# Designed miniproteins, single chains, continued (2), part 31

Each design is a single chain, and the fold is of that chain. pLDDT is the mean over its residues in the fold that is shown.

## One batch from the design tools (miniprotein)

Design m5111
Fold by ESMFold2-Fast:
Structure m5111 (fold): chain A 85 residues (1-85)
Amino acid sequence: SLPPLTPEERERIIAAVEAETGVERERVEAIFASLPELLRRPIETWLVQIEVARKLREIGDEIDEMIAEAREKGISWEEMFEELK
């Protein structure tokens, strides 16, 4: 059994759902609060998966920006990576 989500963890999950789905934070909070306890845990797990997916997308976007910047400087990503070894 997992412990209950902390208020900070709940806030992060709600923010992640808003960012991923475009549903307003207030609406996400209302839906979450209305869920029966039996359904709440599976939904919380699903929301964590959405947060993880969002974080992976953010990392992908940062990598894409770094590649674009390297191209503007006339450096390949492979050359930049080699310098970091």
Scores: mean pLDDT 62

Design m5112
Fold by ESMFold2-Fast:
Structure m5112 (fold): chain A 55 residues (1-55)
Amino acid sequence: GMSRVEKVKKQIDVMDIKTLENLKKLYEFELARHPDDPSYKEALELVKKKIEEKK
């Protein structure tokens, strides 16, 4: 199936800023719980970049 990073790339293009900010909070929470999982760090960075692009 599709990786977490691939799913995030497709979804964030169509998300509004409020949804992106909620997704950022979710991945910050998951990264804090699973700091050794690189997919959460990569997903968080993609979401942060998309928020800055849409501001």
Scores: mean pLDDT 80

Design m5113
Fold by ESMFold2-Fast:
Structure m5113 (fold): chain A 87 residues (1-87)
Amino acid sequence: MVFETTGNFSLQPEAGNSPVTVVVDGKVTTFDKASDLKEFLEKNRGIPTTVIAEKAEQKGNTVLVPLSDGVVVFTDFTLLPDAILVE
């Protein structure tokens, strides 16, 4: 799943295991831990951030992104078409 966020999120202490790739201002960073992703998002709050997560799941008005130490829950997101990123 690929989506854009401005940094509105919460953490849940549930198991996940897929790395997440984040793009901010053309810079690509990969995270294995929800705690590290949380710190990065707090530092970049208000900046449009693209999140690429294989195991992300949309549930109502939230996107859940499971990582090795927890789940990052986004309440501010815009879904991006995966097909546009394949080239």
Scores: mean pLDDT 69

Design m5114
Fold by ESMFold2-Fast:
Structure m5114 (fold): chain A 111 residues (1-111)
Amino acid sequence: MDEFLNNEDVEEAIKALEEELKKDPKNWKAWYKLGLAYYSLKDYEKAIEYYEKAAELAEGKEKADILYLLGLAYYEQKDYEKAIEYFEKAIEIDPDYELAKNYLEEAKKKL
C-alpha cells in the first residue's frame, strides 16, 4: 500500500485503470476508482462522468456508495439541486446511509 500518493502516482493509476477499462468496460470498480482519482485531483466534472458509469453497472450497497459520491462531487461544484438528487437516490437504496442523510440536510440549507 502506497500511503503517500502525489499527482504523478494518481496519473499512473489513471493510466492503469483506463487500460483495464479498454479490456473490460463493464468493470464498475475501475470506473469507480477513476472517479475517485479525478475527485482527488479536484476534477469534479470527470469524477462525475466516471461515477455515473460506475453507478450504471453497480448494484445494491455499492451503487448507494457511488450515488453518495456523485452527490459529494455535485456539492463540491455547488450544484446543490443535483447533490440533493443523488443523496436521495443513495438513501432510497440504503435507508440507513447516515452520511448521505447528513449531506442531504446540509445541501438543502444551501438552497
Scores: mean pLDDT 85

Design m5115
Fold by ESMFold2-Fast:
Structure m5115 (fold): chain A 74 residues (1-74)
Amino acid sequence: MKSWIELVREGLELRKKGDEAAQQGNLELAAKLYEEASRLFREAGKLSPESEQYNALADEAEEKARELRRQVEE
């Protein structure tokens, strides 16, 4: 069973990998990593009593993914 604490930890690691991919110019990989981080934070928010904080993290990751997708000319 994944606890919401494990979901948050995994989301933070994916966000970090997304930041690294973006810095290397791999915008498609960065967007996918942020999208997955957002999903994990959203799920953590559903399971956690502190849902607002994790939903905010999900929204931020989702926005980063959208901005990178906008920069990909496909």
Scores: mean pLDDT 83

Design m5116
Fold by ESMFold2-Fast:
Formats: sequence, C-alpha cells, structure tokens
Structure m5116 (fold): chain A 65 residues (1-65)
Amino acid sequence: VTKEVALALRIVAEGIRLGVGVKIRFVDGEIIVTLKEESEKSRELAERIEEIAKEYGFKVTIKYE
C-alpha cells in the first residue's frame, strides 16, 4: 500500500467517524481535502487531517464547499 492510499483511507475513515463528507485529491505530492460542510465537526476533522498528514509527511490544503 502506498503512503497516498494509506493517508486517503485514514482521512476517509475519520470523516465517516465524524459524519463529515470529504473529497480528496493528490496534486504534485500534496493532498487537497475538501470538506462538504462548515461545522464544529468539520473543524475537528480538519485538525485531525492536519495531524494525520503530518505523520505521513504530506503537505495538506483544506478547503470547504
């Protein structure tokens, strides 16, 4: 399993746990995560995503729809 696949699976799992929809893109070694709502849960998810991406050594950009 590549680092990208492992990172994406962890982010999706965390989004499912918190009930927040996510869209993930990989671009030029960076990960772009779009959260489908702005809420307390999506802010919690954003902080968790930043922690996970840091563990995997990826730069992350978080966007909201």
Scores: mean pLDDT 82

Design m5117
Fold by ESMFold2-Fast:
Structure m5117 (fold): chain A 70 residues (1-70)
Amino acid sequence: AAEALAAEAAERIRALLDAAVAAGLISEAQAREQTRRYEAVARALAAAGHVISRVELDAEGRVVLTVEPA
């Protein structure tokens, strides 16, 4: 279901941001703010019928999502 895919994407976002904090790329406050923002984005995309096919971090620790129509 779209909700399961959104939950999976949110989990991956949290894991990547936690790794970025551990590596010293971003602060815990920045990770919490990005997690909140991208969890909301993932839910909105899933509700609109889109699938998040990839979740990545750039060299600066910013979340990059690849989105495809379902």
Scores: mean pLDDT 77

Design m5118
Fold by ESMFold2-Fast:
Structure m5118 (fold): chain A 63 residues (1-63)
Amino acid sequence: EEFLEKGKQYLAEGNIDEAIKYYRKALEEDPDNEEARIGLLQALIKKGKVTEALKLAKEWQDR
């Protein structure tokens, strides 16, 4: 998906806030996208939002 690719690009460039934004948009279009989920978790961890990343991972495991 276009949003997923933008998220990956921004994360690689070190633009963490933009990466988080586009990974979230990718998940709004396709909530089951594994790559977008992993990308969002990585971006949140890089941002220092480890607790938010853990919470999301648990929510996705419960599905």
Scores: mean pLDDT 80

Design m5119
Fold by ESMFold2-Fast:
Structure m5119 (fold): chain A 105 residues (1-105)
Amino acid sequence: DPEALEEEQRKKEILREKAREGFARAQAEVRARYPTRAELEAAIAEVLENGRESGDEETGRLTAAELRALFDGDEAAAFRVQAELLREIGNEEAAEILEELAEES
């Protein structure tokens, strides 16, 4: 169905654009909140400790990886982490789109 394929492709393009815009905003916010590497790593240590105490070490690991990727401007790494987080909440379609975008970054 050509109309269904066009609609799906348009939705994927919108999601890719939003992901790139989201990355730029998130990077600016992270860098504003943690102006130095030392402040970022202190926040990451707290995130990892909270993950251990809550029994959700993987969410802590993914949050730490996302913060580092955003701070460093590593768009590909940030999208891969976001894809893993989306899979944990059952959004496989959005996860696949972000993985494709990471490969193109």
Scores: mean pLDDT 81

Design m5120
Fold by ESMFold2-Fast:
Structure m5120 (fold): chain A 55 residues (1-55)
Amino acid sequence: SEEEKQRKLADEKLLELIKKALEEEGIDVEIPEDASALEAMEIYTDALLEKLKKS
């Protein structure tokens, strides 16, 4: 459906933004190619927490 296509496109864009944010913040964490947006958010959050622990 149209809504499903829009949702998938939004999720793909979110994944790209998360990967770019990790690179720009100097966080060396890889997100799997087949990861969901939720999984990518979890990886991003964990990486941010690790960065804060090192501060």
Scores: mean pLDDT 76

Design m5121
Fold by ESMFold2-Fast:
Structure m5121 (fold): chain A 61 residues (1-61)
Amino acid sequence: MKFESIDEAIEFIQKALEEGKLTYEEVMEAIRKAFEKNPKDPLELAKDVYELALEYIKRRE
């Protein structure tokens, strides 16, 4: 999936939280891990958070 803006990643995470597929703790952990990768820009950070969030959802399937 290609992101044109940070808003797309935020909308995905917000929907997953509302549907109970993610917890706030998992979102905070994903953000922390994404920062540890030293992202070049906010869009790269958003992509890393999205990928980590997908892994958390997959583990619950």
Scores: mean pLDDT 73

Design m5122
Fold by ESMFold2-Fast:
Structure m5122 (fold): chain A 79 residues (1-79)
Amino acid sequence: MPVVELRVELEGDPPDPETLHEILEKAATSAQAADSPEGAARKARETLLSHPFVESAEVEARATPDGLALDVRIRFRPR
């Protein structure tokens, strides 16, 4: 399922824009590999939490006619 909408809320001390983009891209890619919105949210959350700078992550996924919409909330560890 293609990710067509990505909304992101960042808390804590986010990394540089390049690192943030890589983290979000990997999470979106993992979500796209899933067969359901629930699976997409789970895979995206697991991918985000695998990153050492991520303290916590919440992901909600919604099916739309055009693809998958993700609402992502990430708390980064303090530097």
Scores: mean pLDDT 82

Design m5123
Fold by ESMFold2-Fast:
Structure m5123 (fold): chain A 56 residues (1-56)
Amino acid sequence: KPTEEQIQLAEGFKHFLRLLGVPEEEADRIAEEIVKKSKSLYDTQKLIAEEARRYL
């Protein structure tokens, strides 16, 4: 089960993706997948960094 901190971090990333022009459905899917794949807060941060690199 994801922690509240992991959920909050993923929501922040979802908002960031929306600002970059990613459609809401896609941003929601990406954030949800990151949370589901995460074993820890560190994993969530790492997966966010990997995904963000695609847009930077």
Scores: mean pLDDT 82

Design m5124
Fold by ESMFold2-Fast:
Structure m5124 (fold): chain A 102 residues (1-102)
Amino acid sequence: LEAKKEEFLEKLRKELENTPSLSEESKKLYLELVEAAVNEDWEKYEEVVRKMLGKMLGLPEEKWTESEIIEELKKLGFSDEEIEELKEKFRKEAEELAKLVK
């Protein structure tokens, strides 16, 4: 199982490296996100999601909290329902990634 996790993460690193439209910083965050999901480290997963969203929204690091991110998404016109749908989508994608190593 551990060998399969390492093989998957290495493959993902190579695919991200070959994607010129992504910044090095975005690639690193995406790798951290997938690694947390594969390890079923949901606390780390939520931390990385907040970092990705906070950075994408242009928020300072001290505002990379769930409450501040939700507030910024609402300022962009996202409804509470749309935000809940995004959370559910991220959760399902994370569960599917975790299945790939089992």
Scores: mean pLDDT 69

Design m5125
Fold by ESMFold2-Fast:
Structure m5125 (fold): chain A 53 residues (1-53)
Amino acid sequence: EKERDLKDIEETKKLIDKQKADIETNLSGGARDYYLSLLDDEKKAIDEVKKKL
C-alpha cells in the first residue's frame, strides 16, 4: 500500500533529522560537515524514492 510506504518514509526522515541534530550538537569541524553531508545524501535518496511512488 502506497500510504504505508509514505508513512515509513516520513518516519525514516524524522530519524535522519534527529541524527543530524545529534551530530550538530556533538561534533565540530570537518567530521561534523562530513557526517552531515552523508545524512543529506541519504535524505535526498529517500526523497527520490518518494517521488517514484
Scores: mean pLDDT 79

Design m5126
Fold by ESMFold2-Fast:
Structure m5126 (fold): chain A 80 residues (1-80)
Amino acid sequence: MKEEAEKYYQEGLKAWKNGDYKRAAELFVKAADLYEKNGDYEKSAEFYRLASEAYKQAGDLEKSEEFRTRAAKFIEKAAQ
């Protein structure tokens, strides 16, 4: 589980460095979903924030806003 999330994160960083921001965003969402499934809401929020930034760089402002909002909700969950 943690190893799979780390794999998606590393692949996402590689995609980001190559300028493939849409692919990076999709991979960061997969990492966030795995952390959410494991109850790690702080890490989930962090990766949804990274996905939001990647979608913004890709020009997908609607998905950027969606994942920014989702990250904020998981920050609230992490505080509980």
Scores: mean pLDDT 84

Design m5127
Fold by ESMFold2-Fast:
Structure m5127 (fold): chain A 65 residues (1-65)
Amino acid sequence: GPEEERLRRAIENLERAREQGYMTEEGEKYLREAKEALERGDLEKARELLQKASVHALEGYLAVS
C-alpha cells in the first residue's frame, strides 16, 4: 500500500546516504532493522527505526558539510 511504498522509498534514500558515506554505524544498524521490520509487515516499527536511521544519516552529512 502507499505507506509501504513511502517506507521503501525512505529505505532507498537512506541506502544512498550510506553508500555516500553519510551514515554512522548506528544508522546502518537501524536501517537494517527497519528493512527487517518492513519485510515482516511491521510498518509502525519500520517507520520508527527509519526515523532513527535518518537522524544518524543527517549526523554523518553534517560532519562532512
Scores: mean pLDDT 78

Design m5128
Fold by ESMFold2-Fast:
Structure m5128 (fold): chain A 73 residues (1-73)
Amino acid sequence: SELEEEIKRLEEEIEELVKREAELTAQYNAALAAGDHERAAALLKEQMDLGARIVGLVSKKLSLKKEIEKKKK
């Protein structure tokens, strides 16, 4: 089903963004340890923007899963 394929694509995109979030967290902690507060602030902004994007994709995935469940009735 196209809905199941779309869910799979969303899951793959979410996984890649979650990996990027982990990378940004590591870079943020490294910047703080180095005393680079300007870089740390920029990385924090990127983490917040990325987190919002992940939430949006998770919400879309949940909506599609509910649509599939309704079609099984």
Scores: mean pLDDT 85

Design m5129
Fold by ESMFold2-Fast:
Structure m5129 (fold): chain A 67 residues (1-67)
Amino acid sequence: SAKEALELLGKAIDALRAGDRETARRLAEQAVSLVPDDEHVRAAAEAIRAGDARAAFRHAQLAGLKA
């Protein structure tokens, strides 16, 4: 669901900020799999793969993640 995808994106961003890129990428991939047609979730996951936590958070907020 969209809510579960946002929870996974939040955890992925936290993992990325902590330096755990492997966990961040895996959680981001899980989030995309739940809502593959959501452009903002997909953009957040791409930012996570690039290591850009700030861009990932911006895209996740557009998808509905609470600041």
Scores: mean pLDDT 85

Design m5130
Fold by ESMFold2-Fast:
Structure m5130 (fold): chain A 79 residues (1-79)
Amino acid sequence: DYAQQAAQLLAQKKPEEAIRYAEKALEKDPNNVGAHYILGLAYYELEEYEKAIEYLEKALAIDPNNVKAQLALKEIKEK
């Protein structure tokens, strides 16, 4: 699962590799909530805050009940 691999890479502090795997997950399924969430977190680690917000908002547009995306978006916007 590309989204799961992206999550593991992000946990290893490899945001650029996480982005590549999350993009592969989106090529397979454009509505993959986990992939959008990981892209949001990975761009946040790269200090690309506008992209981080965009991808977290895309995750919430697909699944409004994604608590992890809600919390991440709140933290970024409160900076």
Scores: mean pLDDT 85

Design m5131
Fold by ESMFold2-Fast:
Structure m5131 (fold): chain A 68 residues (1-68)
Amino acid sequence: MKKEIEELKKKIKELFLELGAKEEDVEKELEELLEEFKKSGVSDEKINEILKSYKEGLEFSLKILKEQ
């Protein structure tokens, strides 16, 4: 799980950078999101599922923007 979450963080970061976000802002937002999951008692398995869905949404957004 930990390695899968780390790889998903990297991919989400790459997608945000492709969308024109600053690396510093993306890292801060991802860390804040993960901290909120920890505070809420969300399992690593559930976090992995949420991050996968988030990645898919960003990939879709990037496709739309590239078609403009």
Scores: mean pLDDT 77

Design m5132
Fold by ESMFold2-Fast:
Structure m5132 (fold): chain A 94 residues (1-94)
Amino acid sequence: SLVRFLPGLEEINKAVIELLKVVDEGGSPASARTAVAFALGVIAQALEGASPEDIRKLGEAFVDSLRAQGASDELIAEVEKLVDKIVEIYEKAK
């Protein structure tokens, strides 16, 4: 159940909103927005059954994919921050 992560969900939601604002304000390509949405969706799915290490590896793989597609360092940094926040919350909700 995701109820145990409820206190951390507010921080994740704030981070997601900040990330999306940066993407929208920067006039980022549709592909960048799609990549971010996929990253967030995959990480959210991992929270239901993955270990903290699996979540980190999933995030790292997605960051590598974004780099290969020419994503900006700013976008990559925001994705890495979100992954770190999710891992931190997951470890504390144990």
Scores: mean pLDDT 64

Design m5133
Fold by ESMFold2-Fast:
Structure m5133 (fold): chain A 66 residues (1-66)
Amino acid sequence: MGQTFIAPTSINLEALVAFIKKHGTAPITVQLVSSVEEARRVAQRFSGTVYILDENANVLETLELP
């Protein structure tokens, strides 16, 4: 299964791209959200490894979903 990265719409795009290049393996999904609460809710729609990031691409939470 692929990897999913969930980030706020305010995210530094250069930091996000750098994070994905370092940690991502295809297939990759990126989802932008307006809040951490929305990120946790949206994460439940995905499977595999989900990274919830802050505006500087720091990992707030890592979820392993079935």
Scores: mean pLDDT 78

Design m5134
Fold by ESMFold2-Fast:
Structure m5134 (fold): chain A 67 residues (1-67)
Amino acid sequence: MIELSPEERERLRKVADELYEQALKFAKEGKKHQATVYAISAALAYAMAGEPEKALEVIRKVDEAIK
């Protein structure tokens, strides 16, 4: 497996945060497909950053927002 430095993990977390914000924005606009794609991308980035609980939270929150 590719091991990330602490700095690279923090960078991934920041990217994940940006993707998560975009997912919520698309969900608010009723763009379900775009919201889902961005949510999955954010969740993968959080998981790679070592935050699997945050990854699951992103999927759950965006799913709730698109209903």
Scores: mean pLDDT 82

Design m5135
Fold by ESMFold2-Fast:
Structure m5135 (fold): chain A 68 residues (1-68)
Amino acid sequence: MEEEAKKLLEEVRKMIAEGRPVREILDYARQKLAELLAKAKTPEERQLVIRTGAEIDELIQAEADRQA
């Protein structure tokens, strides 16, 4: 779980660095976070996914503000 969450965060950062549209990044991140949450078996794993989602939301919001 932790490694999958880290890979998702790295992928989102890469998409931002490549200048992909915010909507595309958001849709991708939401899909992957939903998959991770569905796989989460413990409260700790669910909390990790939620924290990762919050960090991704901050990154996407910062990029959205930059593109506005």
Scores: mean pLDDT 81

Design m5136
Fold by ESMFold2-Fast:
Structure m5136 (fold): chain A 64 residues (1-64)
Amino acid sequence: SAAGRGAAAASAAARAGGDAETAAKQMLNWGLDPESAAATGRAAARSGGGSTGAAGMVQRGKGN
């Protein structure tokens, strides 16, 4: 899917659930690797991006 769709959905999930776990489940549901989702989530957390940043990084890697 497009980067905007992934980031928007993860952002909404994170706000609703308030944690990276909900966003990670959404990323997995979209067919992302569990390892890629977890690694990206950790990287985003270190950068202060949280779950929304994690989704954005994964989508950037896949789309352009």
Scores: mean pLDDT 51

Design m5137
Fold by ESMFold2-Fast:
Structure m5137 (fold): chain A 57 residues (1-57)
Amino acid sequence: MTAEQRALLEETLALAEELRRRGLDEVADKIVAAAQQYADNLVVLRAALAEARRLLE
């Protein structure tokens, strides 16, 4: 895993925790699962991060 992949994963997990804090547990779980499954895929990690950010708007 590259430093960029690790940074994106960490930010995605932090946003998923924020989603859980807001009561969106199922969505948070799906985002975490996608990020963990595709931790080596920057496109999928960026998509998961963007989705988490959109849901927190």
Scores: mean pLDDT 76

Design m5139
Fold by ESMFold2-Fast:
Structure m5139 (fold): chain A 60 residues (1-60)
Amino acid sequence: MKEALERARELVEQGKYGEAMGVIVSAARDAVRRGELSEEEAEELIRKEFERIREAQKKA
């Protein structure tokens, strides 16, 4: 998960917002599959990270 969040931040810095969102969703789904996150925790994480990406996109 940490590596995926770091990758998403790099993509946001490059202006690749859609790719950053995709990385977060894929990583969160994988974490649920591995038992590292509940479905509810993954949904909350995706929501918070998407809000951060949308804020970054608006400021660009």
Scores: mean pLDDT 80

Design m5140
Fold by ESMFold2-Fast:
Structure m5140 (fold): chain A 103 residues (1-103)
Amino acid sequence: MEVSLSEPVFLRDANGVLLLRTTVKIKTDKPIEVEIEVYLNGKKVPFRATEPAFNEDNVVTVAVDIEVPLEYQGKDLTIEIKVTNKETGETLTATQTVHVPPL
């Protein structure tokens, strides 16, 4: 199993909440069920994800939206996405550091 992240983009929702959107690409030898966990600066956070769909090359792409706490605005933020194969328990972590835009 291989895991990679796209370059994150920052969005604001209709309520002015700052969201971080990234895409998780997972490559496997066969279709599998995965569990995704998201950590910001080592703290586990809730997120929203699109339904994963494997292609013919056994690659799944998942778009992940994460609410960014106000305390991180104008600061560097380390994003860790932990992907677990639910059949085997194999876990891989993809990490990226981004600068959060100020308000």
Scores: mean pLDDT 78

Design m5141
Fold by ESMFold2-Fast:
Structure m5141 (fold): chain A 69 residues (1-69)
Amino acid sequence: MEIVIRGNERVPDEEILARIGLRPGDAFDEGVLPLAEARLRATGRYRSVRVTAEPTPDGVRIVVELEER
């Protein structure tokens, strides 16, 4: 799967990926979306967290949309 992170200005992409436990190329399961969202919300650093999946010709793209406090 592909992962796209948006809205993270201070928190680096690698920290976000480590927190949600996902990496590009991992197998996709629908259960990863609510887990990733819950893990990011638990940090208390974000006003909003949205994790969605978009179908692509090569599989699935996970879109992580964040608004930092």
Scores: mean pLDDT 75

Design m5142
Fold by ESMFold2-Fast:
Structure m5142 (fold): chain A 87 residues (1-87)
Amino acid sequence: SMVPLSEAAKLAVEAALEALKKAEGEGLSEAIAGALIAIGADFEASLGRDPSKDLVEAGELAKEAAEKAGSKKGVELAEKAIELARK
């Protein structure tokens, strides 16, 4: 279903944003990369392509960013994104 994949992209972006709210530079590159990959994956899904691999990568980058920034909420959102992307 495309609905769970779109939700995975949304959660990955939200995780990256939570990391950016806490970061004083740490995790910034990972947060930006994760968000961009999630947006690209959601766009590819809109074209009927399988975004699962890119959504997992986006979630993993968002989780790394959130961990570096000390954002527990960001880590939780990123883990949910990864779980949905692997379905």
Scores: mean pLDDT 75

Design m5143
Fold by ESMFold2-Fast:
Structure m5143 (fold): chain A 65 residues (1-65)
Amino acid sequence: MSIALDEKEIKRALADIYEGLGNVLERQGKKDEAAEWYEKAAQLYEESGDVDHARELRKKAEELK
């Protein structure tokens, strides 16, 4: 098990958590709050090098406005 994470791995893990929170809020009909968490997750995915995932989440955030 890898318990020694670099900053990119930590950012990706945090992005996954934020995306999950956005999904929960979206299912609750809290679209504005979901969009904010998707934007935060997208920023972290981009910083971790997962640009494609970041782009998809930014698009989802836009669709929720």
Scores: mean pLDDT 80

Design m5144
Fold by ESMFold2-Fast:
Structure m5144 (fold): chain A 59 residues (1-59)
Amino acid sequence: GPLNQRILALIGEILRLIGDKLDIELDLKQGKISQEEADAKIAELDKQIAALMQQLNSL
């Protein structure tokens, strides 16, 4: 039903953001971005993940 579809969509969004964090960590290891830029981007992604997890818990 629609609830199950929304749960799967939220999980998919969370997994995508986790993938984005891994890409940032790879860029940092390769010297493509600074530690400051990596920390800022990861903090924003963690904020988005936390918001999606709260939405998932409210379903």
Scores: mean pLDDT 89

Design m5145
Fold by ESMFold2-Fast:
Structure m5145 (fold): chain A 63 residues (1-63)
Amino acid sequence: EPSEEQRRLDEMAVEAAKAAAEVFKKTGENITDEDKINQSVQKAADAARTALEEARRRWEEER
């Protein structure tokens, strides 16, 4: 059975994944240009990082 901390970490990971998916959706469904792919990956990574920081802050607030 995962601990409360483990479950919170899983929730943070899900939020990060959702943020990354939203970035890819907004940058376009048909990205085939390598430069555009790299830019989209970077934006998705930045969004995921921000989501993780927000989720962590929210988790700390609940504690």
Scores: mean pLDDT 68

Design m5146
Fold by ESMFold2-Fast:
Structure m5146 (fold): chain A 58 residues (1-58)
Amino acid sequence: SEPSEEQVRAVAEALGLSLEEARGVLRAAADLHGVPAEQLSTEEAVRWAREVARAMGM
């Protein structure tokens, strides 16, 4: 599933990541939770991406 541009920007801004890194982390988070990324709220996208980034040492 493809994250929205809005979700990717929100994750990038919240975590201090590039847009490419934010997209990758968000896709990984969505896959881990078994939910299509585009179905996440922006708040959920940021929260889940943050957890995955921490686990990856980012």
Scores: mean pLDDT 82

Design m5147
Fold by ESMFold2-Fast:
Structure m5147 (fold): chain A 66 residues (1-66)
Amino acid sequence: SPSVDPSPAYDWLRRHDPALYEELGRAIAAARSGEEVARVLREFAGRVPDPEVRRTLLELARVFGS
């Protein structure tokens, strides 16, 4: 599958919701498998108001959960 570039989504979070960005980073670091990373990304996507960032996180979750 084509790789997903998370950089624009992470840049958006860092600028507009740095607390959520830090929480996401800690949750990903605590994950022990790609499936756990995928679950974290899906949960955080639901908390992001920007539809483009949300879509990127969900697409990234699909890649990690494959």
Scores: mean pLDDT 85

Design m5148
Fold by ESMFold2-Fast:
Structure m5148 (fold): chain A 87 residues (1-87)
Amino acid sequence: GAMARRRLLAGIAEATIRSDEENLKKAKEDYQKKIEETVAEGKARGLSQEEIDRKVKELQDELDKTVKSYEDGIARARADLAALRAA
């Protein structure tokens, strides 16, 4: 029946939210490592602080876009889950 279908869809939405939250956490950790490696490599290569800061900003801008994409996806999935549970 319709209620059984809604419960299945709610379960799928919950699993998707958990997976996206874990992927977002991993993305944040991976970008933090890339930033740290970029700073260390830049210093080792004798790059100026301005060049290092520019490279770090590029990585931070990429992270911000990645975070926004995941947060928007999670928000949509949460809204869908709320709608499924409102009946």
Scores: mean pLDDT 86

